# Designed miniproteins, single chains, continued (5), part 9

Each design is a single chain, and the fold is of that chain. pLDDT is the mean over its residues in the fold that is shown.

## One batch from the design tools (miniprotein)

Design m16285
Fold by ESMFold2-Fast:
Structure m16285 (fold): chain A 93 residues (1-93)
Amino acid sequence: SMEEQRLRDELNRVDAEIKSLQAELKKLEADPNATLEELIKVYSKLAVLYHRAARLYARLGDEEKAETYRQKILDYIDKINELVRKLREEKAK
């Protein structure tokens, strides 16, 4: 259907952006000069894109992938919370 094709096209764009941000994240994690603020920003963008992907997979009837992406969002939120806590501790000095 046209609707299914639209969802697949949107998912392809979201997937490409996820891959780009995952590459950026990997570079930041390997960079000793990367800031906590930079890491938080990339994890936050990934969480948003994974949420979009999960919704698109659910709309396409792929509940297994939708659930996998939902779980990854929770992992990213946990990482963001850890990094935010560390950033607050650094700024309190």
Scores: mean pLDDT 89

Design m16286
Fold by ESMFold2-Fast:
Structure m16286 (fold): chain A 95 residues (1-95)
Amino acid sequence: SKVVELNNELIKMELEGKSDEELLEFLEKKIEEEKDKETLEFVAIESAKLLVKAVLEGKEKEIIERAKKIIEKTREYLSEETKEIIEELLKAAEE
């Protein structure tokens, strides 16, 4: 599965100590290269997780805004179920 390969690549990047900025750059690249719904939904969820982490850890505004932009760019391709998952994740950041 393409999503399994993307997830494995993200896990490897995190284990290698890649920054949140490098993870966002990877996700930004994937939404430009891949237009299939499954990949875009995966990227949206992972971007929401990075956004929540950035808010909770007091990270720079630029990281938060980049994650939001990825979610916005993928929004039209998302199922209602995926949108609900993203909304629930964002609540964990207390907005």
Scores: mean pLDDT 84

Design m16287
Fold by ESMFold2-Fast:
Structure m16287 (fold): chain A 103 residues (1-103)
Amino acid sequence: TEPVIELLRETARLVLEYSEDVLRGIGLALRLIGAAIDLELNPSDSSIPIAALRDAADYLVENDNRAALQRMIGLIQQTLSQVTDPALKAALQALLAEMQARA
């Protein structure tokens, strides 16, 4: 679904913008872009995109990037308003709740 592909691309941009560890930031951003490509090719399998988003959230929390974490929360909220697939929506809602608890 298009909204989740855009969420992955915007999250990659956030990681690059806020990462103090340039090489680790690039690696995670490439993983997020790879997950977006995978979702476009395999739209019925959300496991890889959701795992990549979880890893991005964990990275932002570990590095105390509160501004980036809040922007990612906003991106997930916007994406949820556009997602109609029940399983994908549930996975994003669970991720959002975990991020809000750690924010």
Scores: mean pLDDT 82

Design m16288
Fold by ESMFold2-Fast:
Structure m16288 (fold): chain A 92 residues (1-92)
Amino acid sequence: SAADRAALEALLSRLTGGVAEEARRVIDAFLAAEAGAGVLTEEQLKAALKAVFPDVEFTDEEVKAILKAMDLDGDGVITLAELLLYLESVFG
């Protein structure tokens, strides 16, 4: 977690303005939802999305599409490493 925190802080230092704030909000929600397992399941991803975007209703199909976009090895879970790679591809 200390190494993951340092990697997240290094990534966020490369971003500016509202993009950095939005990325931080997403990261914090994912870390809260993982429940200490080091991976995020589909159900935990749905909970994290609801926490970040409380006024938006995500369908199960939309959550699966987001999971597939982040899940590089197709195992049905997201690791912090996969989240970092996704954020780098989108924002960095």
Scores: mean pLDDT 61

Design m16289
Fold by ESMFold2-Fast:
Structure m16289 (fold): chain A 60 residues (1-60)
Amino acid sequence: MEKERQRKIERAVKEAAIRLNEQGNPAPTRQQIVDEAMKIVGEEASREEVEEGFDRVAGK
């Protein structure tokens, strides 16, 4: 994917984790973070691209 879109996805993943923690979930699952990040990026990224962004942020 394009570097600009990749960075936007990675920021959405980080923001999703923060939002879930603020909602009272201190240990969200990969799927919960991906689902929340999908809401942040909207139609600009596929689920697969968001999952790849999560894996990069998680250091996998």
Scores: mean pLDDT 78

Design m16290
Fold by ESMFold2-Fast:
Structure m16290 (fold): chain A 55 residues (1-55)
Amino acid sequence: TTEREVVRVSAPTLEEAEAQADAVIARKEAEGWRLVARDVRRSGDTVTITLTFER
């Protein structure tokens, strides 16, 4: 059975949200996780990136 985790990062700008997402990806990959999905949504003044990992 594949283990799955979802992590969300939110920031006022895409640049800030992407920086946070990159830090999460680096940490998760160091722990043996693989990024399988990335979704970006804007809602008002907030950018949310949803990252899906599997191992």
Scores: mean pLDDT 86

Design m16291
Fold by ESMFold2-Fast:
Structure m16291 (fold): chain A 82 residues (1-82)
Amino acid sequence: MAEKLREAAEHFERASDAFRAGDVETGLKHAWKAADLLAEAGKPIKGVAYVMLVLSAVMDGRLDDAAQIARDFAEEARKEAE
């Protein structure tokens, strides 16, 4: 579990960096991978919530919000991995 949460945090961080750079394709790939890892860690509802928030921000052209959402989830996943 903890290992998958750490991997999810890394993918959340990469998604955040990609969105800040305007690379939507790379950001979404990392976002989906992070959500998949979160589901494998026993947190599928958090994964769904994360994806919905990121997709909403991306579709609205709010890439800075998408980056912040990914960063917040990275911090949460790292705390849960402990």
Scores: mean pLDDT 82

Design m16292
Fold by ESMFold2-Fast:
Parts: sequence; structure tokens; C-alpha cells
Structure m16292 (fold): chain A 66 residues (1-66)
Amino acid sequence: MKPITEEDRKLLKEAIEAFEKGDWEKAANYLQKLLSKGYTVEEIKAMIEELVKDPEKREELLSLFE
């Protein structure tokens, strides 16, 4: 995988925070920014699995890629 930058890790954390607040549109926008920077769906999913320890919240986030 491409190494994720500190800035892009921050974007991912902002996506997770928005999702936890129920702001699905904002979360999706942050995830789309990561995709536009050249990260693959698989790379983003792997980072979500690493950062989100709550299995229910993890599945909610991953559902955005369905």
C-alpha cells in the first residue's frame, strides 16, 4: 500500500468522528477526498479496521463503500 501521510490520517480520523456524530454526508466527503488522493478502497478499509475498535461503528463506516 502507499504510505498514508499524517495529513491523510487526520482526514480519516475526521471521517470517523463525523460518522460517530451521525453526519454520514460529511464522513462520505472526507472518504471521497482520500480516494481522490489515490488511496484505494481496500487501503481505506484497512485503516478503518485499525482505527475503529467498535465493530458496529466499523461496519457502519465500511457500508459507505457498498
Scores: mean pLDDT 74

Design m16293
Fold by ESMFold2-Fast:
Structure m16293 (fold): chain A 86 residues (1-86)
Amino acid sequence: SMAEETREKNEKTVESATKAAKEEAEKGDFQGARTIAGVAIHEIRKLGEETGDLEVAEEMAKRVEEELKKILEEARKKQEESRRKA
């Protein structure tokens, strides 16, 4: 169904953006990580508008925001630990 296809596509967007944002944050590019998440949120909301699944799209956009917060916190902790060991 169209609703299932929309959810699957948005789940892949969340997974891809989360992975890419984590990789950029681990490199110390926190702004790059935020940009990747922002683009993903925009695409998720756009697809929700096109399909009428606005509630699902907003929930998934919020998941990207929450994952970004965790990614940035973990990357900052790892970066601090690496500097202390050097």
Scores: mean pLDDT 81

Design m16294
Fold by ESMFold2-Fast:
Structure m16294 (fold): chain A 80 residues (1-80)
Amino acid sequence: SLTDKVIAYLSKSENRSKLLLYDKDGDGYLSVAEFKELIEDEKLTDKELSDEELTEIINEIQRRFGLEVNGRIDYRALLA
């Protein structure tokens, strides 16, 4: 699935460090919009994703890394 592909991508430390480039407000989280930009730039899928589908992927990433499920990626915790 696309979710598994994204999780595999984030399992590499070099890819997690790229998350810093998409945090435009510097709050240490990626919003749905910032995550969409990452997916498009890295060409992780050729399909257009809805904000609902992106939110589900974010929430599954947070669950698998043991992080708070709040519709955003805590990339500081992923980089630690």
Scores: mean pLDDT 77

Design m16295
Fold by ESMFold2-Fast:
Structure m16295 (fold): chain A 59 residues (1-59)
Amino acid sequence: SSAKLEAAIAYVEENFELSAETLADPEHRDQIAVHLVTRFSLDEAETREVLARLRARYA
């Protein structure tokens, strides 16, 4: 749901350094993705959507 994705984005914004550089780094991106899956139970499509929204804001 949109609320679930918004909560996941807020968590990432509070707990990770977000910039064009960190979002382009596969290691940082993978760390974020693991937290999205394990903490919010996001599927692959939802995880890609969160990462796309973060890139739109910070890259």
Scores: mean pLDDT 84

Design m16296
Fold by ESMFold2-Fast:
Structure m16296 (fold): chain A 65 residues (1-65)
Amino acid sequence: SSEIEKLREEARRALAERDYERLAELGIQLAKMGDIEGAEEAAKWLASQGHTELAQRVGEAIREA
């Protein structure tokens, strides 16, 4: 959907801006919308940048979806 595509682009922008809290929130929103792939990508980006607690929060949202 266009909403999922917009959230994915916002997540990429958050990553580029090093806004990791926003990236985590967008990953959680993607999981709630059923875009597990997009949410997993956000969690992977957070983990790769050393933000393991934020990555775990996104992972929790994926598990609950």
Scores: mean pLDDT 89

Design m16297
Fold by ESMFold2-Fast:
Structure m16297 (fold): chain A 74 residues (1-74)
Amino acid sequence: SGDKIIQLMTQRTTLWQQLQQQGLLSDADRAWLDQQMAQIRQLLANNTPANEQQAIQILQDVIARLQAIQAQGG
């Protein structure tokens, strides 16, 4: 649902801001994350149930990687 996407986007934004403030994001991490976010934007530009589900999966993968970076840097 749209609520799940909003929740995941909020979680992603919070983690990204924390990691940027701590200097824990490499150039490779930024490039990868920008690519994933571009894919999410393309999917949500044609917002079908299938595209929403795929966007949720990509967001979950992004969040998992950001959490792993946070754990290694803390």
Scores: mean pLDDT 85

Design m16298
Fold by ESMFold2-Fast:
Structure m16298 (fold): chain A 80 residues (1-80)
Amino acid sequence: SIKEEIEKIVEEIKKLIKDKAPEEKILEQIEKFMKLLFEAEKNNDSEAAKLGSKLFLEAMDLLDKELQEKAQKLIDELSS
């Protein structure tokens, strides 16, 4: 299900952050997360979308300010 895929991708993002993975890999997983979130919204799966957004914000709190800004720009580009 989309909900399970969202939970998996957020957990992967958290692991990459804790392991101090390259910025590029973290941003790649964020892009994949955003695509799953858009699919949940298109399917009116509001439960998956709400859960995903909450878990994602928790993961974003683990990023430094510069990487948070880069992630936000990526999100804005994908959303437009």
Scores: mean pLDDT 81

Design m16299
Fold by ESMFold2-Fast:
Structure m16299 (fold): chain A 112 residues (1-112)
Amino acid sequence: MVDPRLLELTEEIERAVREGDLAGLREKLIEGVRLLLEHLERELGPDPELARLAERFVEALRAGDWETALRLLSEIERLIAERFAAAGREPSADLARLLVAMREGLEAALAA
């Protein structure tokens, strides 16, 4: 299912990175992980481990701990890949693009 919110949020994250808007980037990354969790729950069912990682990711972002946020995103990405592989499915291109934008945004924040 194509969720227009995935594409819109991806573009908003990419824009915040281009503009150097770290406060806006933080807000969009928090919305990104929430939308990601909602989408994955619909596709693969609820995952308490993924939900806990998402909560820790939001806490790290709110604390301004970009290094911990990037590490947690890597754990989230790995878990998503494992869940899709176990289901015999692949993530949508829109979901993959959101994950790339979130990673690049965190890397840009760390370089600033």
Scores: mean pLDDT 85

Design m16300
Fold by ESMFold2-Fast:
Structure m16300 (fold): chain A 67 residues (1-67)
Amino acid sequence: EEKRLRAELAAITLLDLGIPDEKIVEMVAEAFGLPKEEAEDIVNELKSLTPEQRAQRRAELEQKLAE
């Protein structure tokens, strides 16, 4: 649960930096020990958002993880 939230935050950061989706999936799966399928789902979900929606999602995740 918490691991997935951290993975989502990392994926948003990497997407905003313009890193290719395929590389983000690999990096997130390796860094957080997630199945590749789960990392792919995270990246695909976040890619469906606008940059503004991703910024909002990042803020929400950071607040939730700080608690």
Scores: mean pLDDT 80

Design m16301
Fold by ESMFold2-Fast:
Structure m16301 (fold): chain A 78 residues (1-78)
Amino acid sequence: AAARRAAVSRLTLKVSEILVKIQELGKTNPEKAQELMGYVHKKALEVLKAMETVDVATAEKLIEEMVEELEKKIKEAE
């Protein structure tokens, strides 16, 4: 329960940090920023749904993998 809540809070925090980076990207590449915004929503929902069935350690790994993928896509769009 507590560990699951902590993982959800971590997901929320990481999504917020990524959204700030995408908003900054939007100043130079608004079309790509809009595309990535939709992708973040899709990935965050997939991770949240997966967290309902996996253990906490797997959930934390999924959050880290999502962050790495999204940060790479943002970097490629810069």
Scores: mean pLDDT 81

Design m16302
Fold by ESMFold2-Fast:
Structure m16302 (fold): chain A 67 residues (1-67)
Amino acid sequence: SMEEEKKKAEEALKEGEAAAVRAVIDGRDTQARAASELLRKGKEALEKGDYKEAAELGRQGARAGRA
């Protein structure tokens, strides 16, 4: 359902944001910037109602931040 897809997108973006914040705290500037850019795109997708793209970008952001 659209509600479940939206919730998944919001959770993925939240995980990505946590990873980006952790990268900043750890001084991993390259990872922090990569994660932030992916999260910015994910939030734009979320605002446009593209929940699947937003969730994928959130997951990519988390992966980038944790690299």
Scores: mean pLDDT 88

Design m16303
Fold by ESMFold2-Fast:
Structure m16303 (fold): chain A 88 residues (1-88)
Amino acid sequence: MEMVVLVLADPGKLSPEEVAEAAKKGVEEAGGEVLDVTAQELSNGEVMVIIRARVPDDITPRQLAEAVKKAVEEAGAEVKGVLAVPAE
């Protein structure tokens, strides 16, 4: 199944690209394949990452969001919000 993951994070000392790389790692650790990734620095200094991923059908949106949050936090960013939604 395809999913879109939205991450909003305070990057701390990380670049938008480093936050995106951490989020990609979270998708891969959940058993997903990253199809596309976009990272944007917002006017308030927060980073928004949007990932399109293909995941096994037994992986729930909640499980994917949790894996991405964990990976981003382990990289040193503060996750303000994470959401995974089916993208059919």
Scores: mean pLDDT 84

Design m16304
Fold by ESMFold2-Fast:
Structure m16304 (fold): chain A 98 residues (1-98)
Amino acid sequence: PTATLTLEVKDAPSYASVLVETDVGSSLASAYLTGESTLTVSAEASEGSTVKGYAAVSSVDEGMDAGEGKATLNTASGEVKTEVTPGVIKSITLAINY
């Protein structure tokens, strides 16, 4: 079975650096995002296992005003979505149960 972690970014300032990974033989996604973007990573997991997803978002340009960041988590069976708004976002840890 496959666990999917989706990170949704809305209205990112100039650009944001995003890293998404899992703790199970990671499929890794990383990108510089501008405006609205979506990153998805998938990992294979045993039935009944927990897959942890990690997402780190930072605004890394010198001279960019980092606004207040916000991350919202929406969950569905076998799928986790996190919405990130403009600002400085620290690491986000997500758990997906199979």
Scores: mean pLDDT 45

Design m16305
Fold by ESMFold2-Fast:
Structure m16305 (fold): chain A 65 residues (1-65)
Amino acid sequence: KILDFLELVLRSRLTPEEAQELIDRARKEIAAGKDPLEVAREILSRVLTPEQVEAFLNALKKLLE
């Protein structure tokens, strides 16, 4: 449920329209076979600092175990 987590973060920082566009892009990339964690890194890097991105991805990896 990486997309649900991304949607929550993006909607807290962006307009609903901007958040939806990035979520739709993430869904498309994942459907094309791209690693969900790589997609999350690319999108989060647009709204978070590098340190925040790393912390968030580490938390997501733990949740996917």
Scores: mean pLDDT 78

Design m16306
Fold by ESMFold2-Fast:
Structure m16306 (fold): chain A 69 residues (1-69)
Amino acid sequence: SDREIAELERRARELQEDRDRTEQQLAQLQQQQSTPEYQKQIDQLQQVLAITQDLLERTRRELEELRRR
């Protein structure tokens, strides 16, 4: 339905924005001197990025499925 498509489009936009912010934070941390603290933060952000990318991919697949109907 149009409502379901609109909800998924909004979710996809929010997830894309979250991904972009996390990628920016990772890029900034990776430019810093390597320390155990920064490595832990990088590892945590990489996990968050992976989860966000998986959710975004799932949401995009649902959108394409609904648009094909």
Scores: mean pLDDT 85

Design m16307
Fold by ESMFold2-Fast:
Structure m16307 (fold): chain A 97 residues (1-97)
Amino acid sequence: GPGEEALEAALEGLEELRRRAEARGDPELALEVDIAIGMVLIARGVARLTGDWEFAARIGLRQLERLRRIAEERGDEELARLAEETIRRVRELLSKL
């Protein structure tokens, strides 16, 4: 359903942010993305038990918003844009609930 699709979109965006952070050789940013992925994977596990995919997708959205702010503070316009595009997609999918 839309909540599960929104969670998948959030995870795909986070994995792309991780690849780009690693390619830049920014270990602090890569760690922040790893923390975000870990939180979202835990939320996905909870959703598999409870059926609350909207909750898991909203955790993903919150982590993407945090990473966008970090990218903006660092002046990384490309990563900030990628996070914003993923946020927009996740919000669109959640709106179909």
Scores: mean pLDDT 88

Design m16308
Fold by ESMFold2-Fast:
Formats: C-alpha cells, sequence, structure tokens
Structure m16308 (fold): chain A 83 residues (1-83)
C-alpha cells in the first residue's frame, strides 16, 4: 500500500522536474496519473510493474499513453510507445 503512494510520488517527480508556468495542465495530468495507477492495480499489475512504467517514461504524456495501452490489453500499442 505505501509503495503505491511512493510510486505516485515518483511519477509526479518524474513529470515536474522544473516548475512549469502552465501549472493547470500539470494538475489535470496528476489526477489522470493517479487514476491510471488505481486502474492498473485493479487489473493485477504489481507495484514493480507500475514503477517500471514510471521509470521508463520521460514525460507525463508518455506515461499516460503507455498506461492506457496496457489498460486496453494492447501490447502492440504499448510496444510502439516504448520507441
Amino acid sequence: MERLRELAERGRALRSEPPDESAPEEVVEEQALAALVAELRELGFSDEEIAELIRNSRSVEELLLRARALLQGDWEGYEELLK
């Protein structure tokens, strides 16, 4: 349980390296990220798998696209996003 909170915090840190002057968009993306983490947990993804997604994603948009591909069971789409 505490690991998932840490994963969400790591996701935010990954996304918000510099302070962005377009802060409202970052807030919306944080809520979307939290929802995706919850959905991945419901699908049975482990803390380690979620952390790997966060570590491999260099931006919030990339993380969201990868997570959505996994939620849809689209492994092919997920593989394309890795590039």
Scores: mean pLDDT 59

Design m16309
Fold by ESMFold2-Fast:
Structure m16309 (fold): chain A 61 residues (1-61)
Amino acid sequence: MEEFEKEVILTLGLIQASTIKDPELRQKALDAIEKAFKEAKSVDELREKVNTILNEAQKEE
């Protein structure tokens, strides 16, 4: 169940990151999200990390 929730967060995060207009920021966000998925110990930690990555990319755009 928890693994499924992490997969959903990963998928939605990757979809959101793919909409970033700057190719460099987009690739950085995609890489950071995949790293967060591998390193996060909980669903909440993954969600927080993904949201932070996407917010930072949006500000740099």
Scores: mean pLDDT 80

Design m16310
Fold by ESMFold2-Fast:
Structure m16310 (fold): chain A 66 residues (1-66)
Amino acid sequence: GPLEEKAAELARRYAEELAKALLAKYPDGTAEIEEVDETTFRVTVTAGDETFVLEVDGRYFLPLLE
């Protein structure tokens, strides 16, 4: 529904910003963003022997949606 669509858009944008921020700290790294469900995205950043996995759920932003 409309709230899920807004949650998905916010989750995607936040995931992209997280990937950019991590790549700024780890310039030789690689980032992947995967859709887990309608409102959840997984960000995986690999830098050398380190791997960071973060999940962003747009439902956490629903209280901020107008």
Scores: mean pLDDT 79

Design m16311
Fold by ESMFold2-Fast:
Structure m16311 (fold): chain A 87 residues (1-87)
Amino acid sequence: SLSEQLREVMTLALTEPDPAVSTYTMVLVQEIVDAYLNNEEMKPVSGLSPEQLRAIIAVLERMLPLMSPELQELARKLIAGLREQIA
């Protein structure tokens, strides 16, 4: 279920030692869920260092196998946008 997927991905985010990485990853998971439920555009993230962006990308990639195919598609789109901020 969506609730089970959210529990697992939020638990993974909470294991991150950098509180900024943990907090922004949880915000981005919420944006993915909101986009999925309401067919809305995901809000951009700003003000993070390249190292924090790489850490967030790594956490989101670890979350992918815990998500349904529909949530994975939205998560991959978000990851691509974060990678563009590093480039």
Scores: mean pLDDT 80

Design m16312
Fold by ESMFold2-Fast:
Structure m16312 (fold): chain A 98 residues (1-98)
Amino acid sequence: KEELKKEVIELAEEVKKKMVELFEKLGYPKAAKEAEEVFDKGIEKLKEKLETASEEELKKYKEMMEKMLKEIENAEKNELEKVKKELDEVEAEEAAVA
């Protein structure tokens, strides 16, 4: 279905957006730019694959994109937690020296 192809592409664009935003938030603008370029090429290849994909294959692509979005959300939360822990450790060391 054309609708399903459109949904897969929209999800892939959302994955790209979330990944770029994540790298920008973490202070890695170079990685953010590289991610954008890699995902743009990946989405182009995905569009080619979707032209010959069956209904069942399109559903699998949609599930894969949804899983990637969840993984990015989890990675963002985990990275923020790691940064908080590192900041807490630095503050504890500063308090011990002061």
Scores: mean pLDDT 74

Design m16313
Fold by ESMFold2-Fast:
Structure m16313 (fold): chain A 57 residues (1-57)
Amino acid sequence: YTVQPGDTLSKIARKELGKTFFEVFDELLAANPELIAKLRESGSFDLILPGDVLIIP
């Protein structure tokens, strides 16, 4: 999935997986190890930018 302007992890989780962000948080991080790296580096939940490619489990 390619992140669009205005997308959030919560919106993507509902749209692509039909679940809440909290229900799929661990699965999304496991499929996208770069999100873990971004979180550790920035300390922010705003881990995605327009044009990022997410692996949907």
Scores: mean pLDDT 70

Design m16314
Fold by ESMFold2-Fast:
Structure m16314 (fold): chain A 69 residues (1-69)
Amino acid sequence: SMREQEEQRILAGFERAAREGNEAAMKRGLDELAELGYVDALKRALEILRRYGAAPEVIAYAEELLAKL
């Protein structure tokens, strides 16, 4: 579906940002997923952050966004 394609596009860009340690790009991706209400994709983004060892501040930001959905 168009939604699944959009989720995959956002998550692919997000994983690149996480791999590169680009905190600003990671936060933009998290905001986009939260604004779209893509709860499962946001959970996947949180797993990606943990996998790549993202800064604790970014992980906390993702957890806060998920808690508000």
Scores: mean pLDDT 86

Design m16315
Fold by ESMFold2-Fast:
Structure m16315 (fold): chain A 72 residues (1-72)
Amino acid sequence: DEPSLPALPQQLIDQAREAAETLIQAFDLPQQKLAHLTRAIIFLVAEKGDLKKVRLSDLSPALVGKPLSELP
């Protein structure tokens, strides 16, 4: 059960979910992490105002280094 999500435009929510799905595939993460990663990306986008400002290191110290905009 997730706490209340910040209000974001649908386009940013869709982008957050796509980024989370890309991370699941790129790093071979369990599908159970999809909802968690999507939620984390939504919170970071709400804080930073733009998906391009979100870095992998903001999601996990183990996922260091690149902006989400550089993922395939």
Scores: mean pLDDT 65

Design m16316
Fold by ESMFold2-Fast:
Formats: sequence, structure tokens, C-alpha cells
Structure m16316 (fold): chain A 85 residues (1-85)
Amino acid sequence: MIHKGVAEGALEAFRSAVTAPGGDLGKAIGGALGILGAGVEAAFVPSAPPERVLRVAEAGGKVALDSGADPKAVEKAIEGVRETV
């Protein structure tokens, strides 16, 4: 299964972004899915380069932050990806 920190962090980031004043729903969804995708790749694709997977997670995190996501939720999700690789 995907790392618990990735799942919880991505969900918290999505919820905080969706409830943020002036937040962008498309970016909130894109950011959360980017982080979740990196988490799934880290968990289920052993041949994936760790540096690439982490860059995808960081890119998704940036999109989520730009949509108003809670920085602590984004950090939690990215740390979960880092712990999985």
C-alpha cells in the first residue's frame, strides 16, 4: 500500500487548498495527484530512480502550495515519498 504519510499529507494538502480563499481547484487536484502518483511509483516501481520520483513529488508539492495548500501537509506528503524510496 502507499505510505500513510503520503496519503494523509496529500489529503490534508488538498483539503487546505480547496478551503483557501482564492484557491485554484485545478491546481489543488493536480498537486495532490502529483504527490500521490510519486508515492505510488515509490511504493510499487522498485526500478524508478529515487531522484526523479522525489522531483515529481516536489513539483506536485509546489503546485499544491501555489493553490493555497498547508505547507506542513505538503512537507508530510513529500517526506512520506522520501521514506518510501
Scores: mean pLDDT 77

Design m16317
Fold by ESMFold2-Fast:
Structure m16317 (fold): chain A 99 residues (1-99)
Amino acid sequence: SLSLAQRIVDSAVDRADRLLRSSSSRETQLRALQLIASALARAARLTGDDDLARQARRLADSRVPDPRQLRRLVQRALDLGIVSPDTARRMLRVADRAS
C-alpha cells in the first residue's frame, strides 16, 4: 500500500525535522539519518521492494549512516513511486543537514 508507505515516511520526516530543530549536534544528525532510513526500510517492505528494504535497514542499523547512501536510496524510492516528490525533497534536506 503506497498510501501507508507514504504516511510512514512522512511521519518519520516530521520527527527528523523536530530533532534537527532541537539540536544541530552530530549525535542528533546521526539519529535523524537513522530515523529516515528505518522508515524507508519499513515503507519498502510494505511495497514489496525487498532489495531497497534490506539496503535501507542496513543503513538504519549503522551507527554512522552515510548521507550519500541515504540520498541514493531516497532517489530509488522516488523512482519506484514509494514516496512522493515532496516527501523525497524533505528526506533529502534531512540528509543534507546531517552532512
Scores: mean pLDDT 87

Design m16318
Fold by ESMFold2-Fast:
Structure m16318 (fold): chain A 72 residues (1-72)
Amino acid sequence: MSAEEAREALRKAEAAVEEARKLSDPEAQILVLEIVRHELEEVLAQTTDPEMQAEFRELIERVEREIAELRA
């Protein structure tokens, strides 16, 4: 995966997280966030750039925290 493709995937994932936050149903928010997390993990596995790997890991951690908070 190229750095440009990784950057675009990161931007799309961040936009999807923002759209999930607009949902009023916590169960629907969790479902969308779980899908985003899975997609980010797949992209991370294909990324060889250490800086991009760090940004993907940071976003995955943020998504995991939001899912945990919604389940609390």
Scores: mean pLDDT 83

Design m16319
Fold by ESMFold2-Fast:
Structure m16319 (fold): chain A 66 residues (1-66)
Amino acid sequence: SLQELVKEAVAILQKYKVPENLHEQLIQEAISDYEGFRNLGFPEEIAKKMALAILEVEANVLSKSV
């Protein structure tokens, strides 16, 4: 569900210690990516994994102060 995506997104942002003020924007981007993959015909579980993988890469980059 979308609620599960948001919960997992928050956990990723907390894991990488992303500043709180960036959380809303990054969560909205993850939701947008998920909806985009769903519109391309990907199954819910695959779309969720892809959106969260993109978020984790972004969070990792931000954690390196880049």
Scores: mean pLDDT 86

Design m16320
Fold by ESMFold2-Fast:
Structure m16320 (fold): chain A 68 residues (1-68)
Amino acid sequence: SSQQQHQQIVDQAEQLMREAARPLLDRYPELRPAVDAGIAEEVARLQGLSVTQAQQRLQQLQQQLQQQ
């Protein structure tokens, strides 16, 4: 279903962002609340998008985070 597909995309994006932030948080654990807030904001944004838009945003995040 489109709802299951949408949830999968959102879950993948959240996991990707959390994993990408791990080295930063290992070095600067004090940044955890700010990072968690940023991830929650992006997850909320993805929840408001269509499945197609969420998929495009996930692809964009993958490209942006590969350099970090």
Scores: mean pLDDT 84

